# Designs tried in a protein design run: designed miniproteins, single chains, continued (4). Part 29

Each design is a single chain, and the fold is of that chain. pLDDT is the mean over its residues in the fold that is shown.

## One batch from the design tools (miniprotein)

Design m12977
Fold by ESMFold2-Fast:
Structure m12977 (fold): chain A 84 residues (1-84)
Amino acid sequence: SDEETAKVTVDALYKEMGEDTFHMFVSGFLRNAEPAIAEALARGVSQRELASFFYQVSKKAKELGFDDIAKKARELADELLSKE
């Protein structure tokens, strides 16, 4: 499923980067989310796939105590799903 694929992807990124680099990467990405989302959609990534990715990012961030990042990622996922 999209959710399972997204979870494996986010978990793999975290394992490869480590906590500090993951925090920096996700923080930077979310600050520049609008153009990044637009580029992904232009490349053929579906809104549903992006929403699944952001839900898993939110879940992982919450597990790590990054509540602000978790909230922002969840809001982006909800917005993407509203456009399906």
Scores: mean pLDDT 81

Design m12978
Fold by ESMFold2-Fast:
Structure m12978 (fold): chain A 72 residues (1-72)
Amino acid sequence: DDDQRALQQAQDRGVAVQQRINDWIKKAENGDKPDEAVYAGLGIKLMYDDDVEAGSMQEIIELGKKEWEKKK
């Protein structure tokens, strides 16, 4: 059943994305060297904690960059 296979693949991708998001947030919280992943993690955390909306990954990264600069 192609529909069942597509659903499983979508779920697997969702889990992988969530794991990546959690890794980015963990790197940001641990003070690792800022890169795109660290900035993305900070931006996602802002969206979650402060109810900030971003419409694209680039906007999320820019949010993270601003927060990183505020913490230094």
Scores: mean pLDDT 64

Design m12979
Fold by ESMFold2-Fast:
Structure m12979 (fold): chain A 71 residues (1-71)
Amino acid sequence: AEELKKEGEKQLKEIEKLASVADPELSEILKKAREQFKKLFDEALKNKDFEHAKQIIKEAKKLVEEAKKKL
C-alpha cells in the first residue's frame, strides 16, 4: 500500500537526519541500520508482505527513539 511506503520512507529519512547530527560512531551505526532497513522494507513490499513491512517500520521507529535519547 502507498501509505506503508510513505511511512517507511519517512522513518528512513528520520534515521538519515539523526545520522547527520550524531557523533561519527553513532552516525556509522545509524547509516548501516538505515541501509539494512531500506533493503528489508523494499523486499517486504515487493513480496506484498505488508505485515512484515509494518514490523520493519515499527523497528525503525524504535531505533529513531533510541538514537534521539543518545543525542
Scores: mean pLDDT 80

Design m12980
Fold by ESMFold2-Fast:
Structure m12980 (fold): chain A 142 residues (1-142)
Amino acid sequence: MPSEETLEIYREILQAIRDALASDASAEERAQYIVDTLKSLGLGINALIAGADFSVLPELVELSTPEQEEKLVEIIRELLKYGADINGRDGYGRTALQVAREKGLDKLAEFLLSQGALEENDDTPFRLASEELKAVRDEVLA
């Protein structure tokens, strides 16, 4: 179960993603802001949080709106240049491609596939996120 410190780190990352999505800055500057936030927390782009795989990519897709899809494609393109794992998973065990499809973001899904995102034909076990981790995400979205 995540510690209070881990939940605070997760909240800071989600807030940085929200700020990047709402920014009028270039996609390069927004991607740099996310990377700089992760570095300030002692994390790499492909971080492990609370012993679970964590990727900024699926979280970025989850926090986006359909109106931000084209902006999101460009931000993810820049994050991939920083070595972000295109098949990285969030705390729920989901990839960016899976979240994009769940949200109906067809342009983003096509882009992710073009960058080497893998389609799993077998049921990947859904890893239920802790209620505390889910509550932090719901708080940031409120």
Scores: mean pLDDT 73

Design m12981
Fold by ESMFold2-Fast:
Structure m12981 (fold): chain A 70 residues (1-70)
Amino acid sequence: MEKEEEELLKEVRELKKQFEEAIKNGDWKKAEELLNRLSELVLYMLRHGSSKAVDEANKIMLEVLDLDEK
């Protein structure tokens, strides 16, 4: 389970990078799709993850949302 959480965190971080690139390139449709995927992973981690993994995923999600509002 802990290794799965680390893999999920890696996927969340990678999706954040892709989201930043999509916004930078003006690909708003792709950015929305990536944000939805990020939300699904964060919700999955809230159900199955440890407190530390959940906190890290929430931090990444907040950073993504902050970028979307800028």
Scores: mean pLDDT 74

Design m12982
Fold by ESMFold2-Fast:
Structure m12982 (fold): chain A 82 residues (1-82)
Amino acid sequence: MENAEKGIELGEEGMAYGLEAMRLSPEALTAGIGGALAGIGGAISGELAKRKGTEEAERAGREAGELGLAAGKAALERAKAL
């Protein structure tokens, strides 16, 4: 349960970073969209893992959330550098 919920949280955070990247720089729009979509994917994966309720699914959901967060942060850093 905790891992799936954390995956959702991390995915949502990644989406927020991707959206912020798009706001800061039009040149980073593609990267920001990619980061936001990765974050959304992480959040969705976390929700699905929570519904599935298996330890294996929960860990996969958390991993997807962490990847979404990393993508969002990378997009924001790129936007700041432009």
Scores: mean pLDDT 76

Design m12983
Fold by ESMFold2-Fast:
Structure m12983 (fold): chain A 102 residues (1-102)
Amino acid sequence: HMNDEKALLVAEAGAEGRIFRTALLLGDEEAKEEHAKRIQELLERAKELGIEVDTALAAVAGTSPEVIIETYHPSEETKKKIEEIFKKEEEEIKKLEEKAKE
């Protein structure tokens, strides 16, 4: 289902956007550049999936599993993948915060 692919991309865009903002706020230039590149790659994939640019940018600015599920009505398998994406986001943010304390 095309909606499953869109839901996953929007979830990845939201996660990368939050990691990018955390890196920016912590002054982690290396992480900032890495995640900015990932965001650009996701924006190109959004165009390929027919996601409107404003929608993709809004996801990068902020989204949640609940908003994605309500918008795209993804399969149960895709909901599990969305949960894993946001779990990995939380882990990456914790790593950036711990690194910044050094």
Scores: mean pLDDT 84

Design m12984
Fold by ESMFold2-Fast:
Structure m12984 (fold): chain A 87 residues (1-87)
Amino acid sequence: MKAEKLRKIKEEAGIKEEDLEKVFEEVAKLEGKPEEVKELLEKAKKALTSLDASEFELQVAAQVLGEILRKRGMEKAVEELKKLLSG
């Protein structure tokens, strides 16, 4: 059910695959690890499009969604995401 709730948060916030890619491009530039960041992006995409995502893939997707939501000032969605990860 975490994957389904993450997809609902993404859809309601209007977050698209392009928004995820932009966050990972920024992280890749800061961390200096472009190949590792590409793998994390693919895991995040899988978690948001598949019901069989692992806990690690769901955590990566949730972290990226949280950054986008904070940047857009969507405080309520950020709090719902935190509850999903801790509950």
Scores: mean pLDDT 72

Design m12985
Fold by ESMFold2-Fast:
Structure m12985 (fold): chain A 80 residues (1-80)
Amino acid sequence: MIEILEPKDGATVKVGEKVTIKWRGPLPATLIIYKGNKKIYEKELDTDEFEFTPKEPGVYTFTVRRGKDSSLTRTFRVEE
């Protein structure tokens, strides 16, 4: 199973502030990030950590997947 470690669900960050996305699970894994309903990032990664710097305010969600395994959806808010 894939477990999201960071950021905390419902975390708030500022535009231009780095968000560290961390998970635990088998690698490689695909990180998918959404801003509202728009998919803004999708990539297979051979690491369990990703630094994301949001350029726009909004509600962001992400999941980490490998094959049929998926994390729960994690949400964070970006403010100006």
Scores: mean pLDDT 85

Design m12986
Fold by ESMFold2-Fast:
Structure m12986 (fold): chain A 87 residues (1-87)
Amino acid sequence: MTVEELLLLGEKYKEEGEKLKKEGIENGNDKELFEKAAEYYLKASDYYQKAADMIEKKYGVTPLSKELYKKAEESKEKAKEVLESIK
């Protein structure tokens, strides 16, 4: 899997997670939709982290790898926020 493929998957899962969160809110904070949104945010985080790891393995620390680690952390935080909402 290439860095480009990992980035596309990360973006796809982030977009789907945001869509599911919105649908969950519109359906009165639907627990199943929020749980699925969190799952997709975590998948997005994993793909961004893998992309960053591949960049650092080849080039060392770069502005792009730092940005991708930040996107991975932001996706993890979004998953946590959604899960906290359904306690």
Scores: mean pLDDT 86

Design m12987
Fold by ESMFold2-Fast:
Order: sequence, then structure tokens, then C-alpha cells
Structure m12987 (fold): chain A 71 residues (1-71)
Amino acid sequence: MTLDEAVEEAAKRYGADPDVVREIVEKILESLKKVTGTAEEKAQVIHRTLVEAGVDDKTRNAAADAVGRLL
């Protein structure tokens, strides 16, 4: 599954803006490239990035769903 496909499917499912979801997902993936640690530490980075994005619940849930489809 491509990044664009994961973002579009997740955004459609939750009624979120796919452009905003894509920005959050790309930021999460970039942050994960800098982390050399346990699965627990990677999960914490994903969670923090989602919370810090400061978006509504629909957009946050869509971004989490899209990341889950890519990992």
C-alpha cells in the first residue's frame, strides 16, 4: 500500500482532510527514521506526534489508521 492510498482510505473512513492527514503521517515517518530503539519507544514517538499535531479527533484517528496501514 502506498502512502497516498493509506492516507486517502483513512481520511475517507474518518471524514478528515487527506492533505492534513498526509502531513501528520509524513512527520511521524520522518520522526521514526531518527529513532533507533524498542517497539515501545517507537510507539511513544507516534503517539506524541499525533497529540502534538493539535488536530481534531477525526483527523488524529485518520492519521493513526494511515500509519497502522503503512507499518
Scores: mean pLDDT 79

Design m12988
Fold by ESMFold2-Fast:
Formats: sequence, structure tokens, C-alpha cells
Structure m12988 (fold): chain A 99 residues (1-99)
Amino acid sequence: NVKSIQEKYRKLGEKYIKLAEEDPENADQYYSLAGEYYYYSGDYEKAVEAYEKAIALSPDNSYSKAMNLLNLSRAYLLLGEFDKGEEYGNQSLQLLLSY
């Protein structure tokens, strides 16, 4: 059932948060993965927090930053924060168009 799958993804999100804290060199990738698993678990607030940390650690104007901005946009839209969703989606698109 959906709730069982969401619980599995929530635990994966928690796992990747711990990995990010233990491995600072790869923390941007682990926070990005944590955000994705929290998103699939339906915990959009935790997904936002994880993606914001991934963005802060991602190189400026990088493809990974653009993808994390897109994912942050999606999480905000699911929270009903439509203006923020549009803002971060546009920031992602602007970076992707610079490639």
C-alpha cells in the first residue's frame, strides 16, 4: 500500500541525512537524495529542508544546483507554496538555459 511505501522512503531519507552529516565531501549528493526520498514519502517539508542544504553545498551555476532547484520547486508546489514553486522553477530553468 502507499503508506507502507511512504514509510520505506521516509527511512531512506533519514539514512541519507545521516550520511550527509558523516561525509561532508559528498554531503551535497546525500542531501539531494534525502530530499528525493522525503518527497516520495510525502514529507514535503523535510524534502524542502534537504534540497535547500543540497543547493547551499552545490557549486554555483552547476547542473546539480539546477536540478536541486527544480526539485525544491516541486516540493514547494506540493506544499501549496505556488509562488515559491514558480520562483525556484524559474531559477532552475535559467541555469539550465545557460548550458
Scores: mean pLDDT 87

Design m12989
Fold by ESMFold2-Fast:
Structure m12989 (fold): chain A 96 residues (1-96)
Amino acid sequence: MEELKEELIEAIKEKDIEKAKELAREIFEKDPEFAESLKEAGIKTVETFVEVVEEIIELGDEKEKEEFIEAIKNKDGKKIRELYMRIAVRQLEEAV
């Protein structure tokens, strides 16, 4: 489980979206503690978590990506949801 988190962190740093999506799927399936943290935060399915990871990597600034890496290390689903919502709100404001 620790190895999967480290690989995800490296994929985020390298902006390797496809690898990050694969690792996010594996983490959600193999890390029950992290999966429960995500589900409590409203990220109920593996597909939703993969989408959240993709959006944060594609649309997040460098500070938001650093916050995401820290949240992954701490298995903090609430922080991941906060980051995703922050990015989503910014995208809506820029589109409207």
Scores: mean pLDDT 82

Design m12990
Fold by ESMFold2-Fast:
Structure m12990 (fold): chain A 88 residues (1-88)
Amino acid sequence: VPKYRPDKELLELLKEAGAKSEVLTLAEIYRYFLKYFLDKKLFSKDPEKQNIADVSDTRLGKILGVDSIDVNDPTPLVEAIEKHSELV
């Protein structure tokens, strides 16, 4: 299974979300992002948009260069992770 080494800033955020390793699978990084969204209550309060997390005012949004993340569309999130991580 491919593993990624996040850059320092992304790794610090993942460790705050509970990550114990510096090398993580995409599934593990995604799981910690979901935990971060839940812990910070970033999901939309709109019942029709509850799959969208607003990260515009967060450190994660600044790190990844995105204003929102759709958890039901993993493609942009995976691309952002790959841009900020080294494949090991």
Scores: mean pLDDT 77

Design m12991
Fold by ESMFold2-Fast:
Structure m12991 (fold): chain A 104 residues (1-104)
Amino acid sequence: SHLDKALELEEHAISRLREREKENISDPEKQRLLFTAIQHEQETLGELKNAKELNDEFQITLVRGKELSASALYAKEADERPEFKDVLTEQSEKEKAIAETLKE
């Protein structure tokens, strides 16, 4: 199912952010940014798991909107913060891919 694919993409996104957190242990600013991104992804993963359990198409639509908004915000932040551009651009693309998966 497309919801199962979205769940897999969210779990992969969280794993990648945790890997980046370990690589940036000496940078408190990057740690804070990564921690915030991980919290956002964990919340969204929980919402998608609940939507699957309840077969709630409305909740899936809300999560898709949230992912598109997050993608746009990460893309804008990447332009404003070149030191985090690679992390923020990758995160923006992952959010957009999850939203596209949820379109069905």
Scores: mean pLDDT 82

Design m12992
Fold by ESMFold2-Fast:
Structure m12992 (fold): chain A 73 residues (1-73)
Amino acid sequence: AEPSAARVALQAELNRITREAADMLEAGKPLEEVEARVRARIQELAARFDLDDATAERLFQAILQSAKELAKM
């Protein structure tokens, strides 16, 4: 089955946050600043898409890991 419109929208926002975080890391921003930015974005998405705290934390960790890997390329 195709993803719901809400899931497609959420994934697009997650991809955008990952790119923003990777760009910040490549620009030499401190990791603490990048983590604060990603956390703020994930909190906004959690409110918008009705995500629980556990899901929000998992997405935060996944985005940071992906951004770090992208910044190495």
Scores: mean pLDDT 84

Design m12993
Fold by ESMFold2-Fast:
Structure m12993 (fold): chain A 87 residues (1-87)
Amino acid sequence: VEELARRADELRERMRAAAEAGDAEATRRYGEELVELARELARARAEEIAELLADEGLSREEAAELAAREAAERARGMTEKLAAAAE
């Protein structure tokens, strides 16, 4: 989990550098890798998240999917906000 989080931080920095350089393709690629790492992080924390969401009647798989979706949406929002700010 911590190793995946560190990798995500590194990818985030690379994505930011690419965006600042105006490299849209590299920014997109790093963003996609960040989303994949977010999915893995969600799975690694599935037990913790599932316990929290079990009170709502959600399964471990459903909890992991929700967390992965939220992480993906955050990554997407970051990319869109970066593009809007560059304007």
Scores: mean pLDDT 66

Design m12994
Fold by ESMFold2-Fast:
Structure m12994 (fold): chain A 87 residues (1-87)
Amino acid sequence: SSAAIRQLRAQADRYRAGAEDLRAQLGSPEEFERALRNLEQIRANPRETRDALSEQERNNATLASGALGLEDQARALEDQAAALAAA
């Protein structure tokens, strides 16, 4: 239904806005990219990486992880809305 499509898009927009807020807390695209590299290190070896990164670097990686998670959720809802609109 058109109401279901609108609800999915509205929720996706809220997730997108949340992700933008988290990205804004990192200040710049360059800082976000650095945070993503640190996030990859944490995911590859969480035990070793905990002691290698500063508290600020770990905090920034958490913000980057949150932004990516919200963007992925938004994309899934956008894809679902598009599929319903095409049916």
Scores: mean pLDDT 88

Design m12995
Fold by ESMFold2-Fast:
Structure m12995 (fold): chain A 113 residues (1-113)
Amino acid sequence: MTAEEAMERALELAKKGKKVFVVLAGSDQELIDKRVAEMEKKAKELGADVKALGFTASDDPEKAREQARKAMEEALKAGADYVVVVGSDSSLPFMEELKRLAEEAGIEVEVLR
């Protein structure tokens, strides 16, 4: 799954009236930062309620869960109704904890693989 596919999904949800928060989890911080900037620029150009945040997800489950909590805090601060998470199997602890936190907060969550 690419960052472009995640952005297309986020735009689809925003057109349905959702405030969407996209979380990119990967291993390359420079690439993640570039993709986040591209998403924010496109959302601004289209006037879409899409915010994005990127994480170099830790393979340490404890650190990954801390990163998931920080991502959820930012999503709540942004007033998100929907969270789209993009990651790999190496980001599984991060994605599982983020999904749990979103469900506890009453926010819809979609995990893209």
Scores: mean pLDDT 78

Design m12996
Fold by ESMFold2-Fast:
Structure m12996 (fold): chain A 65 residues (1-65)
Amino acid sequence: MYSREEQREILIEQLEALIADPRASAEEKAVAREVLEAVRAGTLSEIPEEVQRRALAAILRALHA
């Protein structure tokens, strides 16, 4: 099982990959940047669950594209 630290690193890598993905929309990149900044600042819990779900959906879409 992944540790919390490993899960955080995976999330950061996936968010950075989404931001760099030429197939990602401007909206997906904006959400990814917001969540990435929150993860790095340790304020992810302050991000609305709806925004977190949107970022996850965009990551999953990119992985299955």
Scores: mean pLDDT 77

Design m12997
Fold by ESMFold2-Fast:
Structure m12997 (fold): chain A 58 residues (1-58)
Amino acid sequence: MEKKAQEIADTISSIHGLSEEEKEKIKESVLRSLELSRQGRPEDAGGGGNTKTKPPPP
């Protein structure tokens, strides 16, 4: 799944014209999401990879 994360990061970086450092950060975020998907599929929880919305602070 690492290669998929790299492809996604490359695509985003190419579109936005980001530096290598920014691409690394994007790749890490994508990898984290993919790992979460592997372990806890939405079919079990009915939702994936997003913090529940709490009322915003004043």
Scores: mean pLDDT 68

Design m12998
Fold by ESMFold2-Fast:
Structure m12998 (fold): chain A 85 residues (1-85)
Amino acid sequence: SSLEKELQQLRDESDTLIGQLQDALDKKDFQSAQQTLAQLQKLRERIWKLRDEALKNGDTGLARQADGEYGRIQGFIRRAQQQLK
């Protein structure tokens, strides 16, 4: 479905942003880390909207996949926020 393709694109985008976030944190580039963190937060919101749309379409399997990806991104956000304090 188009939502499955969108979720895959969001996963690919999240992997890129997570890599950029980890690299910025390793280099102590806190400005870049904060900017990437903001992008990950927006991407997490896009995944939540996709999950809601999947549920409205009766696609519980896709909604579960979106929940998993949301949780994964939230884990990276929380760890980064702790390092930036």
Scores: mean pLDDT 89

Design m12999
Fold by ESMFold2-Fast:
Structure m12999 (fold): chain A 79 residues (1-79)
Amino acid sequence: SEEERERRERERREEAERLRREAREKIIEGSSKTVEAMLAYVEDKEKGLELMKEANEVSKKKEEEAKRLMEEAKRLLEE
């Protein structure tokens, strides 16, 4: 029925919003790690460089996770 179609469309939009929110959280987590590493660099350049290398890898992983969430959200809306 039309009502069932509208309900499913609403549910898909809500799920897509949830996934986009989770993707934003992943990006924030990666960015936060980078900021922490930069602050460490100001105090101890050697230790800070090591932490920045770790933060870069964490950021890349979080970006990949966010990309997958965003692609899933897009898929839900394009069905």
Scores: mean pLDDT 86

Design m13000
Fold by ESMFold2-Fast:
Structure m13000 (fold): chain A 70 residues (1-70)
Amino acid sequence: QEKEVEELTKSMADLMIEAERHPVYKTRLAAYVKQLQSILGDTELVTKIKEAAENKAEEEKRRMEQVAES
């Protein structure tokens, strides 16, 4: 259960990072979120996964920014 949520979160975070670099991935990210909502039927769980993925993506971006800034 938790392992599956972590994998979903990682996949979504990766898509979020790619979506910022390439707008085409924005469509894939939206489709992925819609698919999860359809499969899980639990919008609150999908929202928590999305928030965790956003935090993970932000942490990775901040790490890259710190290296570039230094």
Scores: mean pLDDT 73

Design m13001
Fold by ESMFold2-Fast:
Structure m13001 (fold): chain A 83 residues (1-83)
Amino acid sequence: MHMEQSNQLLRQAAQAYKQGKTDEALKLFEQAVDLADSNGLIPTGLTPAERRALRQAGIDKLKKQGKTDQAQKVEQHLKSWQS
């Protein structure tokens, strides 16, 4: 069930991103990753390229909001998840 929910959220995130709804796509992506991480699951609904694009959108959003310290921490976390 949690894997199905995570994959569904990833599909919705990809669709929102393709529609230019970057904030919505980021929110859905974060929910999918959090759900998968909490249950020891690996999200599989997005390609590595789509995941990187959504991560970059999140960093850009934090920088736009003036949250530069949080953006830097997110960047470091994303590098650790690139294995």
Scores: mean pLDDT 64

Design m13002
Fold by ESMFold2-Fast:
Structure m13002 (fold): chain A 78 residues (1-78)
Amino acid sequence: SDTERLIKAIDILIKKIESGEIDPEKYIEKSKLKKELMEETGWSQSTVSSVLNTLVGLGLLEEKGNKVRVNVERLSTK
């Protein structure tokens, strides 16, 4: 389901932030993030693009041109 994919993508982003692979203060190229999520999940390019668009729509990713930043304030339950 879309909800299960969103939860999995959020979990991956949180783990990458906790490990230091993603700096939440910095913008990441959307193409790079898409490739990393495809490699981590085995999802198709279209599925990853749909998930990323939903995360942007929910405010969990902040989009700036061809780059995105993880909005850690929105990932918190507060």
Scores: mean pLDDT 81

Design m13003
Fold by ESMFold2-Fast:
Structure m13003 (fold): chain A 95 residues (1-95)
Amino acid sequence: SVPASLLELNKSKKITPEKAANTILEALNDSSLSADEKAIYIYGFLNFFKYFPLKESLVKALEKELEKLKQESPNSKLVKMAERALAEFKKTNNI
């Protein structure tokens, strides 16, 4: 899924993959969200922007957040799905 803030930005036709990635990364610092909810946000973002190249620094930031979620919830199927989606995203964009 995509946060409401990203939907609002999309309506204004101002949303870029970089802006969306930064919004997701900020949301991932919300301690009220479960590891599974954070994984769904990453998975949704990566699927939505699958063919849109991101700056390498933002891809690395998403990778680090996924590593944290994997440590927090090592048996989560949703975290594993997000990790796979990131690997596919990197392969598709030659990162």
Scores: mean pLDDT 73

Design m13004
Fold by ESMFold2-Fast:
Structure m13004 (fold): chain A 63 residues (1-63)
Amino acid sequence: MTASDDIKTAAKGSYLVHVEGLTQEEAAKRLGISPQTLRDLLAKVYSNIDDYNAMSQVEGQLL
């Protein structure tokens, strides 16, 4: 299971929804996946990003 492919798919789905104004269902259709799979990928990827951002802010306070 290639984590890089999941991140890339989630990033494309987010771009289609927020920049092109597509629904999650239309974005998922363009990517060839189900809307539920897209929601699950977004939840996995952005959950990890939230943890990373919290850690990055702690490091920024050391400088």
Scores: mean pLDDT 66

Design m13005
Fold by ESMFold2-Fast:
Structure m13005 (fold): chain A 89 residues (1-89)
Amino acid sequence: MKIHLTIRGLSKEVAEELAEIAEKAGGKASIIESSQVTLSILGLSKETALELAKKAVENGGTVTLTAGDKTFIVETPEEAEEAVAALET
């Protein structure tokens, strides 16, 4: 299963760091700068998605996690773990 993350509320520096981690793990990252920084990441494994979602919320970000037909809003590290654990085939 491939997981997609949309992350808002990060600094540009943290967004760039998470984008680099995602790309090294085989994902594809895009950073959109407007009134706020939005980081879009496609093609993540469960392990990498959990790692990046936790890092994002620890840095004040809000994560929209999407896998197949399932979408979760993640605002805490505990919600990141629950969202990834809820993913089924």
Scores: mean pLDDT 82

Design m13006
Fold by ESMFold2-Fast:
Structure m13006 (fold): chain A 80 residues (1-80)
Amino acid sequence: SVEERIERAKQLIEEANKTLEKAKKDYESRYGEAMYLNAIDGEKGDELFKKADEDYNKTKEEVQRKIEEAQRLIEEAKSA
């Protein structure tokens, strides 16, 4: 139904926003830790920077997929 598509789209957007907010906080925290570690052990600091960037980018891709699915559901609801 139209109502089910709209509800699912809302859920996806809410999940995407929560996931992105958490990922941003985790990224900022891990970047701060990486800066600290880089001063003591540059190799471990660099590894943590790389992992933080990779994880954040992966999460942004997951968020984008959820937003695209939500947009599709909204468009289908409009055409029904």
Scores: mean pLDDT 86

Design m13007
Fold by ESMFold2-Fast:
Structure m13007 (fold): chain A 68 residues (1-68)
Amino acid sequence: SAAAERRRLLEEAIAAIEAGDLDRAEQLVTQLYLRGLISLAEAQAIGRALAAGDLERAITLLRELLKR
């Protein structure tokens, strides 16, 4: 289901950030957006946090999406 795929990709993105694999995290956020699983605004907010090196912010945004 789309809900199961969304959860998996969000959890993998968080794990990638925690592992320091920011290229992987960016790829997963791009997949979430291209598959319509998150909004453009949500993808841009996470992307800006990753680009700024604000990993705590990026993880917080991804965890908030997991609650929805």
Scores: mean pLDDT 91

Design m13008
Fold by ESMFold2-Fast:
Structure m13008 (fold): chain A 74 residues (1-74)
Amino acid sequence: LVKEVADILQTLLGTPAESAEAAAKFLLSQVPEKDKKEAVKKLKEKLEAAKNREEKSLVIITLASNPKKFLEME
């Protein structure tokens, strides 16, 4: 899961490899263990659907600040 999120951050956000793993660990720490796989799937789908850097940043901020709201997003 950490590696999958780090790969998503590198590919879809251009996050440097050296910081991507730390960022991935932080984001996953905000999500309950039972919901981590769903959160990773939704994160990838929402970042791929985001049309600009601001939308991608909003996706990440929502997951980091309000994981429950993030999981309830369509």
Scores: mean pLDDT 76

Design m13009
Fold by ESMFold2-Fast:
Structure m13009 (fold): chain A 74 residues (1-74)
Amino acid sequence: MSKKIVAVGEFEIDGKKIEDAALFDTEKVEVKKEKLENGNVKLTFKGEAEVNERLSNKKIILPAESVVEVQEIK
């Protein structure tokens, strides 16, 4: 089953500032997860990842070794 992480809040992907929810497909790319003291999760993508922006329905490509801090929602 495909497991997805929903990122919410302000973060930057491929030079673009995102202020909406974004969906990361974690089955397509190996992702290293680290829990942070603020309750957020630091994600390190081991390969190129595709992210879909919720409001604009835009596809954003993250290059390999990209790092994103997100609030993980189940």
Scores: mean pLDDT 60

Design m13010
Fold by ESMFold2-Fast:
Structure m13010 (fold): chain A 63 residues (1-63)
Amino acid sequence: SLDELSPSVEEIVKGAEDLLAQAPPEVRPFLEKILERIKKTENPLDAHVLYVAAAAVLAAARS
């Protein structure tokens, strides 16, 4: 279990793909761009920061 540690880049990619699946059409291009960046990131912390940015974009779009 990764509950006791920061998620791996692979787990963060899965989370970002879930956010993209829930995204309205207006923000999908932005989330796709962030997901592409996450997939290219080798640092889990940088990937997590990008994931938080993706989640914030989705939250703002739903407000």
Scores: mean pLDDT 78

Design m13011
Fold by ESMFold2-Fast:
Structure m13011 (fold): chain A 62 residues (1-62)
Amino acid sequence: MKGLLLVVGADEKQAKELAEKAKEASGADEVEVVIAPSLEEAKKLGEELYKTKGIPYTGVTL
């Protein structure tokens, strides 16, 4: 199954580390990482992807 990790306030390196952790913890085959400029945009993106693709998501703020 696919998973989505939405990260706010992270650089690409931090996002990659979190994605690897999330993949191990969730047992997902794929984890997409989206670096969002704000928590508001991250929430909107997560809801849209869940509705359109059925991808479970987790939001993280740093």
Scores: mean pLDDT 67

